# Ledger of designs, part 57: designed miniproteins, single chains, continued (5)

Each design is a single chain, and the fold is of that chain. pLDDT is the mean over its residues in the fold that is shown.

## One batch from the design tools (miniprotein)

Design m18102
Fold by ESMFold2-Fast:
Structure m18102 (fold): chain A 73 residues (1-73)
Amino acid sequence: MTRAEKELKKFEESLSEKEKKAIEELEKVGLDKKKVEEIAKKYGLSVEELKKKYLELGILEGMALIEKAVSKL
């Protein structure tokens, strides 16, 4: 398991139930301004907090993917 995969798991474990559900819905529909606003409102989260957490998750997922790709080269 790569370092980024370990950090990704720690980040996921730090999320509240509402944050986890909001991010799961965003992953299904994609990062769209209107969808972010709808999901944030549905779970009682701020748009900024939801965007920040989604971006952090995306960065960690991207790093894990890059580390796996580089290790295969």
Scores: mean pLDDT 75

Design m18103
Fold by ESMFold2-Fast:
Structure m18103 (fold): chain A 64 residues (1-64)
Amino acid sequence: MRTARLVGVLLNLQLGDELTQREMAELAEVSQATVSRYVRELEEKGLVEVDRRTGLVRGARPIE
């Protein structure tokens, strides 16, 4: 499990970037299934928001 790369992607989202789950998978070098599971966990914790129309993921909390 390469959680450190997914944390790097989360930091980019918190800095204001919007990414699709495919783009997150490419940046973190993990499968889309891994990203989908991770994004679901982060959404449940209130750390990201998913636009269900476009599939874009964005940070729900600014850093600090």
Scores: mean pLDDT 72

Design m18104
Fold by ESMFold2-Fast:
Structure m18104 (fold): chain A 56 residues (1-56)
Amino acid sequence: LDEKEEFIQKYILDLIKKKGWSLDEVQEFLAKLVEEIYEKGLNRDEVIEKLYKELE
């Protein structure tokens, strides 16, 4: 896996382990995030900041 794919997989595992999310909840969150990125034009740094805020 490249560095980006590895980061995403690790983040998904952290959501499941730390927040107790189901795969369906993770998929819903990611789908909403993608929609928000598209509608608001979020850049990579903004996306990463939102991901870390969601973790805690």
Scores: mean pLDDT 73

Design m18105
Fold by ESMFold2-Fast:
Structure m18105 (fold): chain A 74 residues (1-74)
Amino acid sequence: KKEEELKLAREHFERLLAHLASLGAPEEVLEEIRRLGEELLRAFEAGDWERAEELNRKLVELAGRALAEAAARA
């Protein structure tokens, strides 16, 4: 269901941001991830699955890079 899918996506996204913040990811990176996540949620709400998939790929790439950089700083 649309509302349920958006709720789950938001919860997962919030957990990801909290995890990255706990690892010391810089605020600039966290803001970029928040922006992409917001755009992804808007695409889901609009039913634009093609754009949602594109944004999700970008979000996963950025989050992965942020995790690697946070680990390097540790």
Scores: mean pLDDT 76

Design m18107
Fold by ESMFold2-Fast:
Structure m18107 (fold): chain A 62 residues (1-62)
Amino acid sequence: SETLEAIAEHVVEVLEKSEGETLDRILETLEESLGLDPEEVRRLLERKDYEALKKKIIEALK
């Protein structure tokens, strides 16, 4: 649980600091590896709903 939370927190930090092609590549990787919808992740980033984004990543890692 603590390890999954740490991974999810790191991913959220990378996402919130990323833009353009870098963000696109990260979202592509998350879709391929974890099945996360890039559009949903973008919406959460736009809303700055980092808690909801973190919870989605943790669920995808389980």
Scores: mean pLDDT 84

Design m18108
Fold by ESMFold2-Fast:
Structure m18108 (fold): chain A 65 residues (1-65)
Amino acid sequence: MKAAALATAGSIWYIAGDYKLAAELYEKALEIDPNDKETLLKLSEAYSHIDKEKSEKYREKAEKL
């Protein structure tokens, strides 16, 4: 599915150390499936390297699901 493919691509870039591109791909996955808890947590983790405030926002959103 398109959302799963984008999340997988995000994880690949996260492993490569490109946290900004990983976050962008996770956000695109969430545009398709906005309540995917796993992708929200991965996005929070990617943002923890570049934007602490956004990291907390997405972690909190995932915890509310």
Scores: mean pLDDT 82

Design m18109
Fold by ESMFold2-Fast:
Formats: sequence, structure tokens, C-alpha cells
Structure m18109 (fold): chain A 92 residues (1-92)
Amino acid sequence: MRYLISASGLSEEQLKKLVEFLKSLPGVQKISVYEDSLTAVLDLTDEQFEELIEFIKSLPGLKKLSVGEDSVLAVFETSKGTGYIHIGRVPY
């Protein structure tokens, strides 16, 4: 299945770890980094999606994780305030 990942307000360390993890996935199609934000498009199996969720749970500063059928929202504490990672299912 295809997913769009959007991240913003993350620390440099959190963002770097996220980029390295996403690059390790075989279904990564595009990763774009803009200053303190990231957009990525990935084709993931159910198992790879579960790996991504477990990775997000392992990141420092995680305050809240909301997992739904079609979307995931992770909220992080950072030196700049609040950061987040959003994962949404893409129909194409």
C-alpha cells in the first residue's frame, strides 16, 4: 500500500533518524527534506508498516501516538516546542 509521511517541527536528531530509517525500507519512492520538515512517499507491506510504527515508538521525545486504519499521528517534545509525524494512506 502507498503511504505519505509528513514530519515537521522535529529536532535535527529525530529528523536524521527518521530519514535513515525510511532509506532502509525497500518500498521508499521519494524522500524530500525542507529545513525542519520532511515529506516521503513509500510503498509498504503490512509488516513494513508495523516496523515503521515500532521505529516511531523508539524515537526520543514521543508524547502521543494515535494509530488508525488509514492514518497515524505521532506527537513529539522538542527543544523548539512540539514536533509531529503524520502517516496517511494514499489512494495512488
Scores: mean pLDDT 80

Design m18110
Fold by ESMFold2-Fast:
Structure m18110 (fold): chain A 78 residues (1-78)
Amino acid sequence: ELEEAKKKAEEAGKRAIEVAEKLAKIPELKEEGLAAKATAEAAIEEAKKSDVEKVKKILEMLEDILKGLEEKLKEAEE
């Protein structure tokens, strides 16, 4: 379960980084995108050192970040 949770957290983090990099290419959202990328990278590293309960919380946080970033990207494109 721990190894599976870590894998899911890493996958969510990588998706968050991908969306954050897209936001960083938009001039008005560059700082926000760079900050989100740094947060996702730090969360992936923290998940590697954490127990299963902490990894699950990190996964939830990364999923929330990803949803927020996807909404911002959609809003910026509209």
Scores: mean pLDDT 80

Design m18111
Fold by ESMFold2-Fast:
Structure m18111 (fold): chain A 64 residues (1-64)
Amino acid sequence: EEKAAQEIIEETRKRLEEAKTEEEIRKIVDEAGNRLLAATNDSALIAKAAAEIMKLAEEKKKEL
């Protein structure tokens, strides 16, 4: 489960690098969140992964 969450984070990071708009960033984040919820029932792991993904999204927004 932890490995699956890490894989989702890495794929999300790569997708965010290609995003050109805030709308694209939001879509990528929403898709990643849905994948996390499908991959694990560990609320602590989901929260940790979601926080990391949100941090990546905020970092990308600063580049726009």
Scores: mean pLDDT 80

Design m18112
Fold by ESMFold2-Fast:
Structure m18112 (fold): chain A 93 residues (1-93)
Amino acid sequence: MRQLGVAVVVEAGGEWVLLYGTRSADPAADAVLTGRVPRALAPAVAEVLRAAGAESGVVVDVRVLPDGTVVARLRAAAQEEFTAAVGVGLAGE
């Protein structure tokens, strides 16, 4: 099963937060980004991801878990645009 690594950097609360995930090379499959962030920053990170998703339509779900883990589900076909919208990441071709 072939998977591509995705990394996005989100600026929230004056800090840079790195989220990691995998995306399928299959254009029909969604990608999931996850990152453990300081509990105080988790709401701000989730808000940045939701705002980027609302503008681009790329983010389909964003959740903050009780341990401070942020989980974002991305539509497969537009992950590169999401990476560009939230900050410095692996720019897709």
Scores: mean pLDDT 59

Design m18113
Fold by ESMFold2-Fast:
Structure m18113 (fold): chain A 77 residues (1-77)
Amino acid sequence: SDLERALEAAEKAEEAVKNKDVESAIKYVAEAVGYAGAPPEVVREGLKAVSAALNGDWEKALEYVRRLREAAKRHLS
């Protein structure tokens, strides 16, 4: 399902953030947003996660990826 794919991508984004892998974090955040159908709340948290990762703020990047995951769950359930 789209929810399962969005959650899988969000989990991979969390792993990329924990590994400080900017390119993979951006890729998997974009995939999670796409599978969620790009609802505004999910897009907003995804943009914040990408911005934090690009700035090397890995703590905030992880927080925003987790918020993205919760927003995707609410939108697709």
Scores: mean pLDDT 86

Design m18114
Fold by ESMFold2-Fast:
Structure m18114 (fold): chain A 60 residues (1-60)
Amino acid sequence: KEEEILRKLEELDRQAVRAYLAGDKKTVAEYLRQIAELYRELGDTEHAERVEKRAEEFEK
């Protein structure tokens, strides 16, 4: 269960980086929100909140 969430985080991180390099800020924000949800599933609320703040910056 936890290992599956970690694999999803790795994949979303790669997709977020690709979107960032492409200049697609909206897509970066969407991936960051998904990453934040996965951190909450792991019980890491503090990391989830920091990632959400990062997503808000990209949505501007």
Scores: mean pLDDT 82

Design m18115
Fold by ESMFold2-Fast:
Structure m18115 (fold): chain A 71 residues (1-71)
Amino acid sequence: SMEEAAKEGYELAKKAGLTDKQRISYAASFAGRAAYEAGLTPQEAVKAATEVMEKMGYKVDTSAPPAAPPL
């Protein structure tokens, strides 16, 4: 699920010693990729990832681009 992907991204960034903002960015990127793989468009994947992150209690600054892995 997107929530599981978000947690995986967060934990990978945490193990790498990245900042809290970077951990949140990784979580959003992993959630977005999971949404894209589930058949959403890139724009829909970004929106779905943002909604998942907000549901998980992370405040995503939608005006600042998250780390953008290639889709």
Scores: mean pLDDT 72

Design m18117
Fold by ESMFold2-Fast:
Structure m18117 (fold): chain A 74 residues (1-74)
Amino acid sequence: SMSEEEARKLRKKGLEYYKQGKYEEAAEYFRKAIELAEEGSPIRAESLALLGEALKELGKTDEANKLLAEADQL
């Protein structure tokens, strides 16, 4: 679907920033991917996990733990 294609592109862009240590930019793109991805989809679960990892790097541990737990429900 169009939303899935857009979510994958946003996740890919977030991963590029993440690999560069640009965790704030990575988190922004992962949030956008989550907003476009269908609930229960693999792309949403992966984007939630990646956002959690980016937030851990930023020291936002409580928010990160909540998102990682949400990803594990799928």
Scores: mean pLDDT 84

Design m18118
Fold by ESMFold2-Fast:
Structure m18118 (fold): chain A 74 residues (1-74)
Amino acid sequence: SVFELLRREAEENKERMEEAIKLASEVDPDFAKILRKAYEAGLPSVAEIAAATGLVTSKDPKAQKALREALDKL
């Protein structure tokens, strides 16, 4: 059913969000706080969180700045 699929997506999204925030906190704790605020204010998509985690891990300052500015608008 549609409700079953939405419930699974919500559960998977929550797990991925917490994992991404935890990983981000090991690289950039201040950025991890921004990710947590975005999560609590109204979720970015799982794809956006996955991209955020990858960018934080890459330590690309330009990519991190662009992503941080995007999240600040949430």
Scores: mean pLDDT 60

Design m18119
Fold by ESMFold2-Fast:
Structure m18119 (fold): chain A 79 residues (1-79)
Amino acid sequence: LSPELQKDIDIGIIRIGLAVLKLALEQHKKNGASLDDLQALIESARRVEKLAEEVGDKESVEEAQKLLKEAEEMLKKKQ
């Protein structure tokens, strides 16, 4: 694969991962979440943020950071 095509594929995979994490966060907001669930979501969002930075997808970095802020705020309210 060309580097350009590989980057486009990687960005697509990252965006699918973000969509799944965003859905999980909305479910946690609606139904409540355990501390373990919120910590797992935060860890996953941090991994996606790092991957998005490595491929230069600024939009995915911003989305991951938004998910992190919301999940961390929910975690603080449960501590």
Scores: mean pLDDT 81

Design m18120
Fold by ESMFold2-Fast:
Structure m18120 (fold): chain A 100 residues (1-100)
Amino acid sequence: MSPAIKSLEAKVKENPNDAKLWIALGREYYEEGRYDEAIEYYEKAIELDPNNAIAWYNLGVVYYAQGRYDKAIEYFEKALELDPNNKAVKVALELLKSTP
């Protein structure tokens, strides 16, 4: 386990209601290819801050990486509802909906 993950796990234990720490932890697990744990931590961030467009977008990215495109579309649509000017989300969503 990376030093960054150990540090973040200690911080979320002390501050379990800080959605930003859960997002950071999810991102580290995603970068290690540990997608199921990344999903768990992003879902925790959304429970704490359901208006955080970044957490919804990151969930979509993880599901896309897993090949779970229907869930990726769902979460990208939620991210776009919260941040309608995000061009990256718009492009990702259009590409996913246009793929046969």
Scores: mean pLDDT 83

Design m18121
Fold by ESMFold2-Fast:
Structure m18121 (fold): chain A 59 residues (1-59)
Amino acid sequence: LVEAYAALLEEELARHEELVIKHGDEEIRILRSDFLALSPEEQRALLRELAEWLVGVTS
């Protein structure tokens, strides 16, 4: 499940300039340019953290 969300988030970032995730009063915005400036390790870590947060929120 986490891997599926991570893959979806990566695909969204590849196709759009900005990814916005909202939950309650929390809002996370990620610009594709900022994401691509990260190392591959940092990119994977960020996607995993976001996927885990989403899985936790949707459960």
Scores: mean pLDDT 74

Design m18122
Fold by ESMFold2-Fast:
Structure m18122 (fold): chain A 118 residues (1-118)
Amino acid sequence: GAAQPVLAASAVLTFPVPMKKGEEVVVKARAVNLGAAAVTVGIGSADPRLRIVSGTPFATVPAGGEAVLEVVLRALEDVESVKVTVSASSTAPATVHVRVTVEKDGEVLGEGETVLEL
């Protein structure tokens, strides 16, 4: 049978959190899937100066369910803001609500949300 085309959406969230070279932050994303089929959700860096050094950047979110993703971003150079990409993909239409926090030393430094429509 023909493979169904993958539906995908992404958004870039910018947090006014300055980092010096070598510093790390924890990025957590809580994804809620309001669709009738499973969705793969991802966290990525939207800035080449920020690299994922640990954590789980992808999760499968079941239909009507939720998942939490957590990654550690390290600054390769000084940055004025943390920019993260959140993404969702599925073979079926879905609406995914994503809430993202940027944390350092147990303190929440930034918070944002987006809605991804597939």
Scores: mean pLDDT 86

Design m18123
Fold by ESMFold2-Fast:
Structure m18123 (fold): chain A 69 residues (1-69)
Amino acid sequence: MAEEYVRKAAEAVKEAKRALEEGDLEKAKQFLDEAIRYAEQAKKEGEGNEELQLKADIVLAEAKKLREE
C-alpha cells in the first residue's frame, strides 16, 4: 500500500541520517538506496493521489540530496 511505502521510505532516511552521524557511509548508502526504492514504489502505487505523490516526492528528494554527499 502506498502509505506504507512512504512510511518505510521516511524510516530508511531516518536510519541513513543516523548512520551518517556515526560515520558509517556504507550503511547510510544502503538505507538511502532503500528509501529511494520505497519512495518510487509509493509514487507508482499512489497513482491519482496528489497527497501521497507529494509526500513520496519530498522523501525521494531528501534521500537523493543525502546520497549526493
Scores: mean pLDDT 80

Design m18124
Fold by ESMFold2-Fast:
Structure m18124 (fold): chain A 100 residues (1-100)
Amino acid sequence: SMEDIIEMLEKHIKGIEELKSKTELSEEGQNTVDEIIERLKETIEKLKKGEITPEEVIEQLEELAKRAYETLSKEPYDMATAVILQDLRAIIEELKKLKE
C-alpha cells in the first residue's frame, strides 16, 4: 500500500541519516548522501500528494542507484556511496514486493 511504501522510505532515510551521524564521511560522500536523502524526501512528499505512483518511485530509485554506481566507478574508495548503493538496491527490491 501507499502507506507501507511511505513508512519504508522514511525508515530507510532514518538509517541513512544515522549512518551519516555515526561515520566519518569524505566531502564527496557527505554530498552524495545528502543528495540521496533530499531526493528520497521529495519522493515521499510527491507520494503523499498523489503526484507519483509506486512504479514511478521504483523508476526514480533505479535512476539514483545508477547515479551512485557511476559515482562509485569513478571513486572506488567512496565507501559511503557503496553502502548507499546497496541500500537503494534493497529498497527497490522491497518496493517491488509491496506492489504485489
Scores: mean pLDDT 77

Design m18125
Fold by ESMFold2-Fast:
Structure m18125 (fold): chain A 91 residues (1-91)
Amino acid sequence: SEKKKKAEEYYEKGVKLYEEGKLEEALDYFRKAIELDPSYAKAWYNLALVLYDLGELALAEFWFEELIEKFPEAKELVEKAKEKIAEIKAL
């Protein structure tokens, strides 16, 4: 659908911004991707990852837990999210 294509474009822009260290801008684009396609599991993971890098640890943990609940079949992303939650809890 048109919305899914636009979500992919926002996701790709977010990834590029994240790689450039533009964390707040990356966060905005991952949010836009999720708004257009709430099933975009990679966007949920990267949203949480940006929050982790911003030091927003409680929010990052929340979004990683939401990813695990919403996308239990996305095994690689679920395992990565669990690893990040364990890292946060070990701090």
Scores: mean pLDDT 89

Design m18126
Fold by ESMFold2-Fast:
Structure m18126 (fold): chain A 83 residues (1-83)
Amino acid sequence: MEVKKEIKEEIREDLLAAGLSEEDIEYITDYIVKNLDEEVIKNNIEMVRNTIKQKLADGITDPKEIAEAVVNKLKPFDELYKK
């Protein structure tokens, strides 16, 4: 619950400025939370934000592509955290 709120607060302004909707932000946040451990997300929140900023800078505004890029970037950390 709290991690989803932290993700939204971190990314909302950048995504809204790029023309994405609140529904797109919800999709991206839900996808990340479903695919990564909460602690991994919290410990790497700057990497989440920076990955999204980089995709937006590259002209990518597809919510699915953005969400998949974040998950792929953090997945190695998730696998190392999981014992």
Scores: mean pLDDT 80

Design m18127
Fold by ESMFold2-Fast:
Structure m18127 (fold): chain A 92 residues (1-92)
Amino acid sequence: MLEEILELARRADELIAEAVAAEEAGDYEKAIALLKEAKKILEKLKELARKLAETSEDEELKELAREIAEQAEKQIEALDKKIAELEAKKAA
């Protein structure tokens, strides 16, 4: 579970970096699509982290899983704001 969480985090970070590059190139449609894909990955990551926090018998791993879930939630919120910003720029 932790290894899957770390793999999802890495993939989300790659998609966010590609979205930044697309935005800089003026390709707002591609940037929005990449951020929406990253958001789906972070939602799955958050679910797995919550499950790990609930099911683990290791207190240290439980704390790590809670922190990962909280960070994912903050990233999802930031992505929602960025998607709305880019959609507004695309419509302008």
Scores: mean pLDDT 86

Design m18128
Fold by ESMFold2-Fast:
Structure m18128 (fold): chain A 89 residues (1-89)
Amino acid sequence: MEEELEREILLALGRMKREIARLIYKRDPSKALEAAEILKEAAELFLEAGDYKGAAEAYREAAKLYRDAGKEEEAEELEKKAEELEKKA
């Protein structure tokens, strides 16, 4: 029960951060780096919850925004993480 509740909380927090990041980027594309960092946090929460698919999708979204912010190296690292997580899903 406690482990299940903790997992549900992590998923809810991950979804919330993902939506916040998307809203920030939609309203102000110059905040791509800020939005990417929040998406990376969302991906880490999904990963802790065991949602490999959710984590992979969030890492891919973060990677796209890191590229928009000129952070190519960070984008490549997150895409590799997403690919490895998709193999586990």
Scores: mean pLDDT 86

Design m18129
Fold by ESMFold2-Fast:
Structure m18129 (fold): chain A 90 residues (1-90)
Amino acid sequence: MSEEEKRREALAENFKLWMERLVELLRKKGKEETAKEIEELSKKLLQAIKDGDLEEAEKQLKEIVELVKKEAPELYDDVEEEVKRFLKTL
């Protein structure tokens, strides 16, 4: 359990860095509102992962993917692939 929780926390931190880069890219594209929404979803995701709420974490990841698909489809494939890799590791 403790080892599992530490692994999830490490994954959450790695995903946070990835999400911060996504937010930066969205801002460069003039999509500041979407970037702010991704930031809030990221905070909820990180908390869910640390709390061990995998169902909530999956839901938040899905919302991030859908938002990117809608607002920045050119980034969709990369974000979806990273999310799929993350989910398989949980």
Scores: mean pLDDT 78

Design m18130
Fold by ESMFold2-Fast:
Structure m18130 (fold): chain A 57 residues (1-57)
Amino acid sequence: DPYQEAVDALIKGTKAYLDGKKEEAVKYFKRAVELARQSGNEDLAATAEKLMKEAEK
């Protein structure tokens, strides 16, 4: 299920970001964006994109 995989990627990305692992966080958030778009969930994709941009700083 792309939606569930997107949520799992978002959780893993958030954990990596909180652990200071910004590169890992960006990879997970990019995956979450891809999966959220594949599932047709625009709100989830927008949330993942926002978190990805924050982690890239």
Scores: mean pLDDT 84

Design m18131
Fold by ESMFold2-Fast:
Structure m18131 (fold): chain A 60 residues (1-60)
Amino acid sequence: SEEFERLREEARKAILESAQNGDLQAARDAVELLREGEKYFEQGDLEKAIELYREAVRIG
């Protein structure tokens, strides 16, 4: 869905911003959350995927 793609893009943007600001730990943690979210998305667990993407946006 449009909301889903927006959350994924926001998570990627947050990761890049943290990396550019020198917060490499936050960037790495957000990457792991994004990867877990992608795994749940591929399995059809959209609710868990959204939760993980939102967390990646929050910490990245």
Scores: mean pLDDT 81

Design m18132
Fold by ESMFold2-Fast:
Formats: C-alpha cells, sequence, structure tokens
Structure m18132 (fold): chain A 66 residues (1-66)
C-alpha cells in the first residue's frame, strides 16, 4: 500500500466513525462496524489487514475526539 492508500483508508474510517457517533451508536456497535470496514478497505485499497484494523481500533479508542 502507498501512503496515499493508507491516508484514504484513515479518511474513510474517520468519516464512518463520525457518522456512527452522530447516529448515536454504542461504542460496541461502532467497534464492530469499524472492524468490518477496515477488513473491506484492506482488500479494496491493498492496505495490510493488521494495519487497517489497528487504525480502526485507534479511532474507536479516541471517539471523544470526533
Amino acid sequence: ATHDQIAEAVRRLLDLARQLVAEGKTPEEIRKAMEEEADRLSKELGVDPELARSIADHIVRHLEAL
């Protein structure tokens, strides 16, 4: 994966997290959705699955910053 592909994955995961927070989803529901999206984006953008999941986990742990 290129830096641009990683940046795109971060952007899409942040956008999803913000949407789910705005919809009033619980932290558990957000974590599950973010893990599923990370797996999808890893395949679509060629980002390492472990890295994609790590990014999603980091965002979920810092939801208060959204």
Scores: mean pLDDT 82

Design m18133
Fold by ESMFold2-Fast:
Structure m18133 (fold): chain A 58 residues (1-58)
Amino acid sequence: VREAVEAAVRRLAEATGVSLATAARYLRDSGELETLAKRLGVSRATVSRALRELEREA
């Protein structure tokens, strides 16, 4: 799950020219969080936790 979330965040960061931390925060606070959770077959809370960990490490 974390690797898939990291890949999605990296794609968004590259496409928009922002940092990984900024892209992760954007995904967590936007409606895209639920879409990503459904695509990965996990709960919204699981994706939110992975994004929060990525923000802290970036």
Scores: mean pLDDT 73

Design m18134
Fold by ESMFold2-Fast:
Structure m18134 (fold): chain A 80 residues (1-80)
Amino acid sequence: MKGKVVSKDELKDDGEYLVFKNGEYQGVYSGEVAKKMTGDDVRFIELEKGKTIDPSQLKELGEKSMTMKPGDEIEFNEFK
């Protein structure tokens, strides 16, 4: 599955986003909730509604999130 790294300005209130802060997994939040997160160290990855990533990837994705920029595409496995 591909996820697009998005900026705060690109967050859709009813969208679903994988959120990292300072390299740590924070959770999956709606765009409305994600917009309330503060700091330059926050990263948002757009998810398709109802899709879940493999939890074993969260640590690696968190480490990678520290270098991610809006517009980057990342690949990860869907949780089956």
Scores: mean pLDDT 75

Design m18135
Fold by ESMFold2-Fast:
Formats: structure tokens, C-alpha cells, sequence
Structure m18135 (fold): chain A 93 residues (1-93)
């Protein structure tokens, strides 16, 4: 479904931007976000953005978000981008 693909690709872009902002302060979380962005792009390209795959991605991102909030604070721009990405994936589901 093209709308689901567009939302997932937008979420991936936000996760890449969040990773860029976290690279210096939290390189481990930055790498996790890049891995999630790449996974979402691959799922979108292959038509594998199932409700199950989206739910798994949301769950993983919510866990990454909790770690990021503890390290850089809930008001950090990267944390806001991860939250926005999660909301886009929830709309896609």
C-alpha cells in the first residue's frame, strides 16, 4: 500500500536525522536508529510493511526512545524526531 510506504519512508528519514543529532553524545543509540531506518526502507522497497512488521518496529523504537530520553532528555530535538517517526508508523498501521 503506497500510503503505508510513504509514511514508513518519512519515518526512516526522521530516524536518520535523529541519529545524526545523537552521533556525538550517544553513538550506540544513533547506530540503532540508523539500523531501524534502513530496515524500514528495505521493508517498504520489498512490499513487506505488514501490520506485524510495523508493530515490531514501533515497539523497538519505543524502547530506543526511552534510552535516548534518559541520556539526552525528553526535550532534545533527536527525541522529538523519534517520537514523530513512531507516530507516522502508528498512522501507517
Amino acid sequence: RKEVEELALRAAELLEKAAELLEEKDPVTAEALRTMAEGLRELAENGELTEEALAAAIDSLEKILEVAEKKVGKDHPAVKLVREAIELLKKAK
Scores: mean pLDDT 85

Design m18136
Fold by ESMFold2-Fast:
Structure m18136 (fold): chain A 91 residues (1-91)
Amino acid sequence: AAKNLGNELFKLGRYDEAVEAYTRAIELDPNDAKAWSNRSAALRHLGRDEEALADLAVALLLEDPSNEKAAALLERIRETNPALAEKLLAL
């Protein structure tokens, strides 16, 4: 439900509301890689590029835990922006 709502809001160009809906979907199922990747796309439309990259890295790792580039990107984010990393871990 929440991910479907996020998808409809995204199609309507309501990117802020789409981020909120995808955040709810992630809270309900943190292993839903598509919810993370869709929130990344919405964040990118809002110019929130660092948060978008973090979500994309999580989505890629959920789909393929052996993705070395995604793992390296997430580790860099943990080192350079601990507050953002803490938000990702809280979900």
Scores: mean pLDDT 81

Design m18137
Fold by ESMFold2-Fast:
Structure m18137 (fold): chain A 100 residues (1-100)
Amino acid sequence: QTVTKTKTLKLKKGESDTISISATFQAGQTVTVTVKVEGDIPVRVVIYVDGKLLASGILKPGESLSASFTAAAGTHTFSVKVTNLGEDGEVKVTLTVTQT
């Protein structure tokens, strides 16, 4: 099972925006969250699950960040905060949540 959300962000230098998705899992499932960035600017990415930090990193255009966790039963909200570390520009962010 895979759920994907894509959003194009126009970000000024130092500006942040967030993309979010929700998905429902059974208890004990391994869930992998992947964030891919494409565009003109390097970004800092912070991945949250239910408001708690899962992973963070600095991504250049074309790079990805992945992290996994074991899901509790029910609906989980995945949020990705993207901060522009370069000059004003655009970044296309793809958030993928995969059950394995």
Scores: mean pLDDT 86

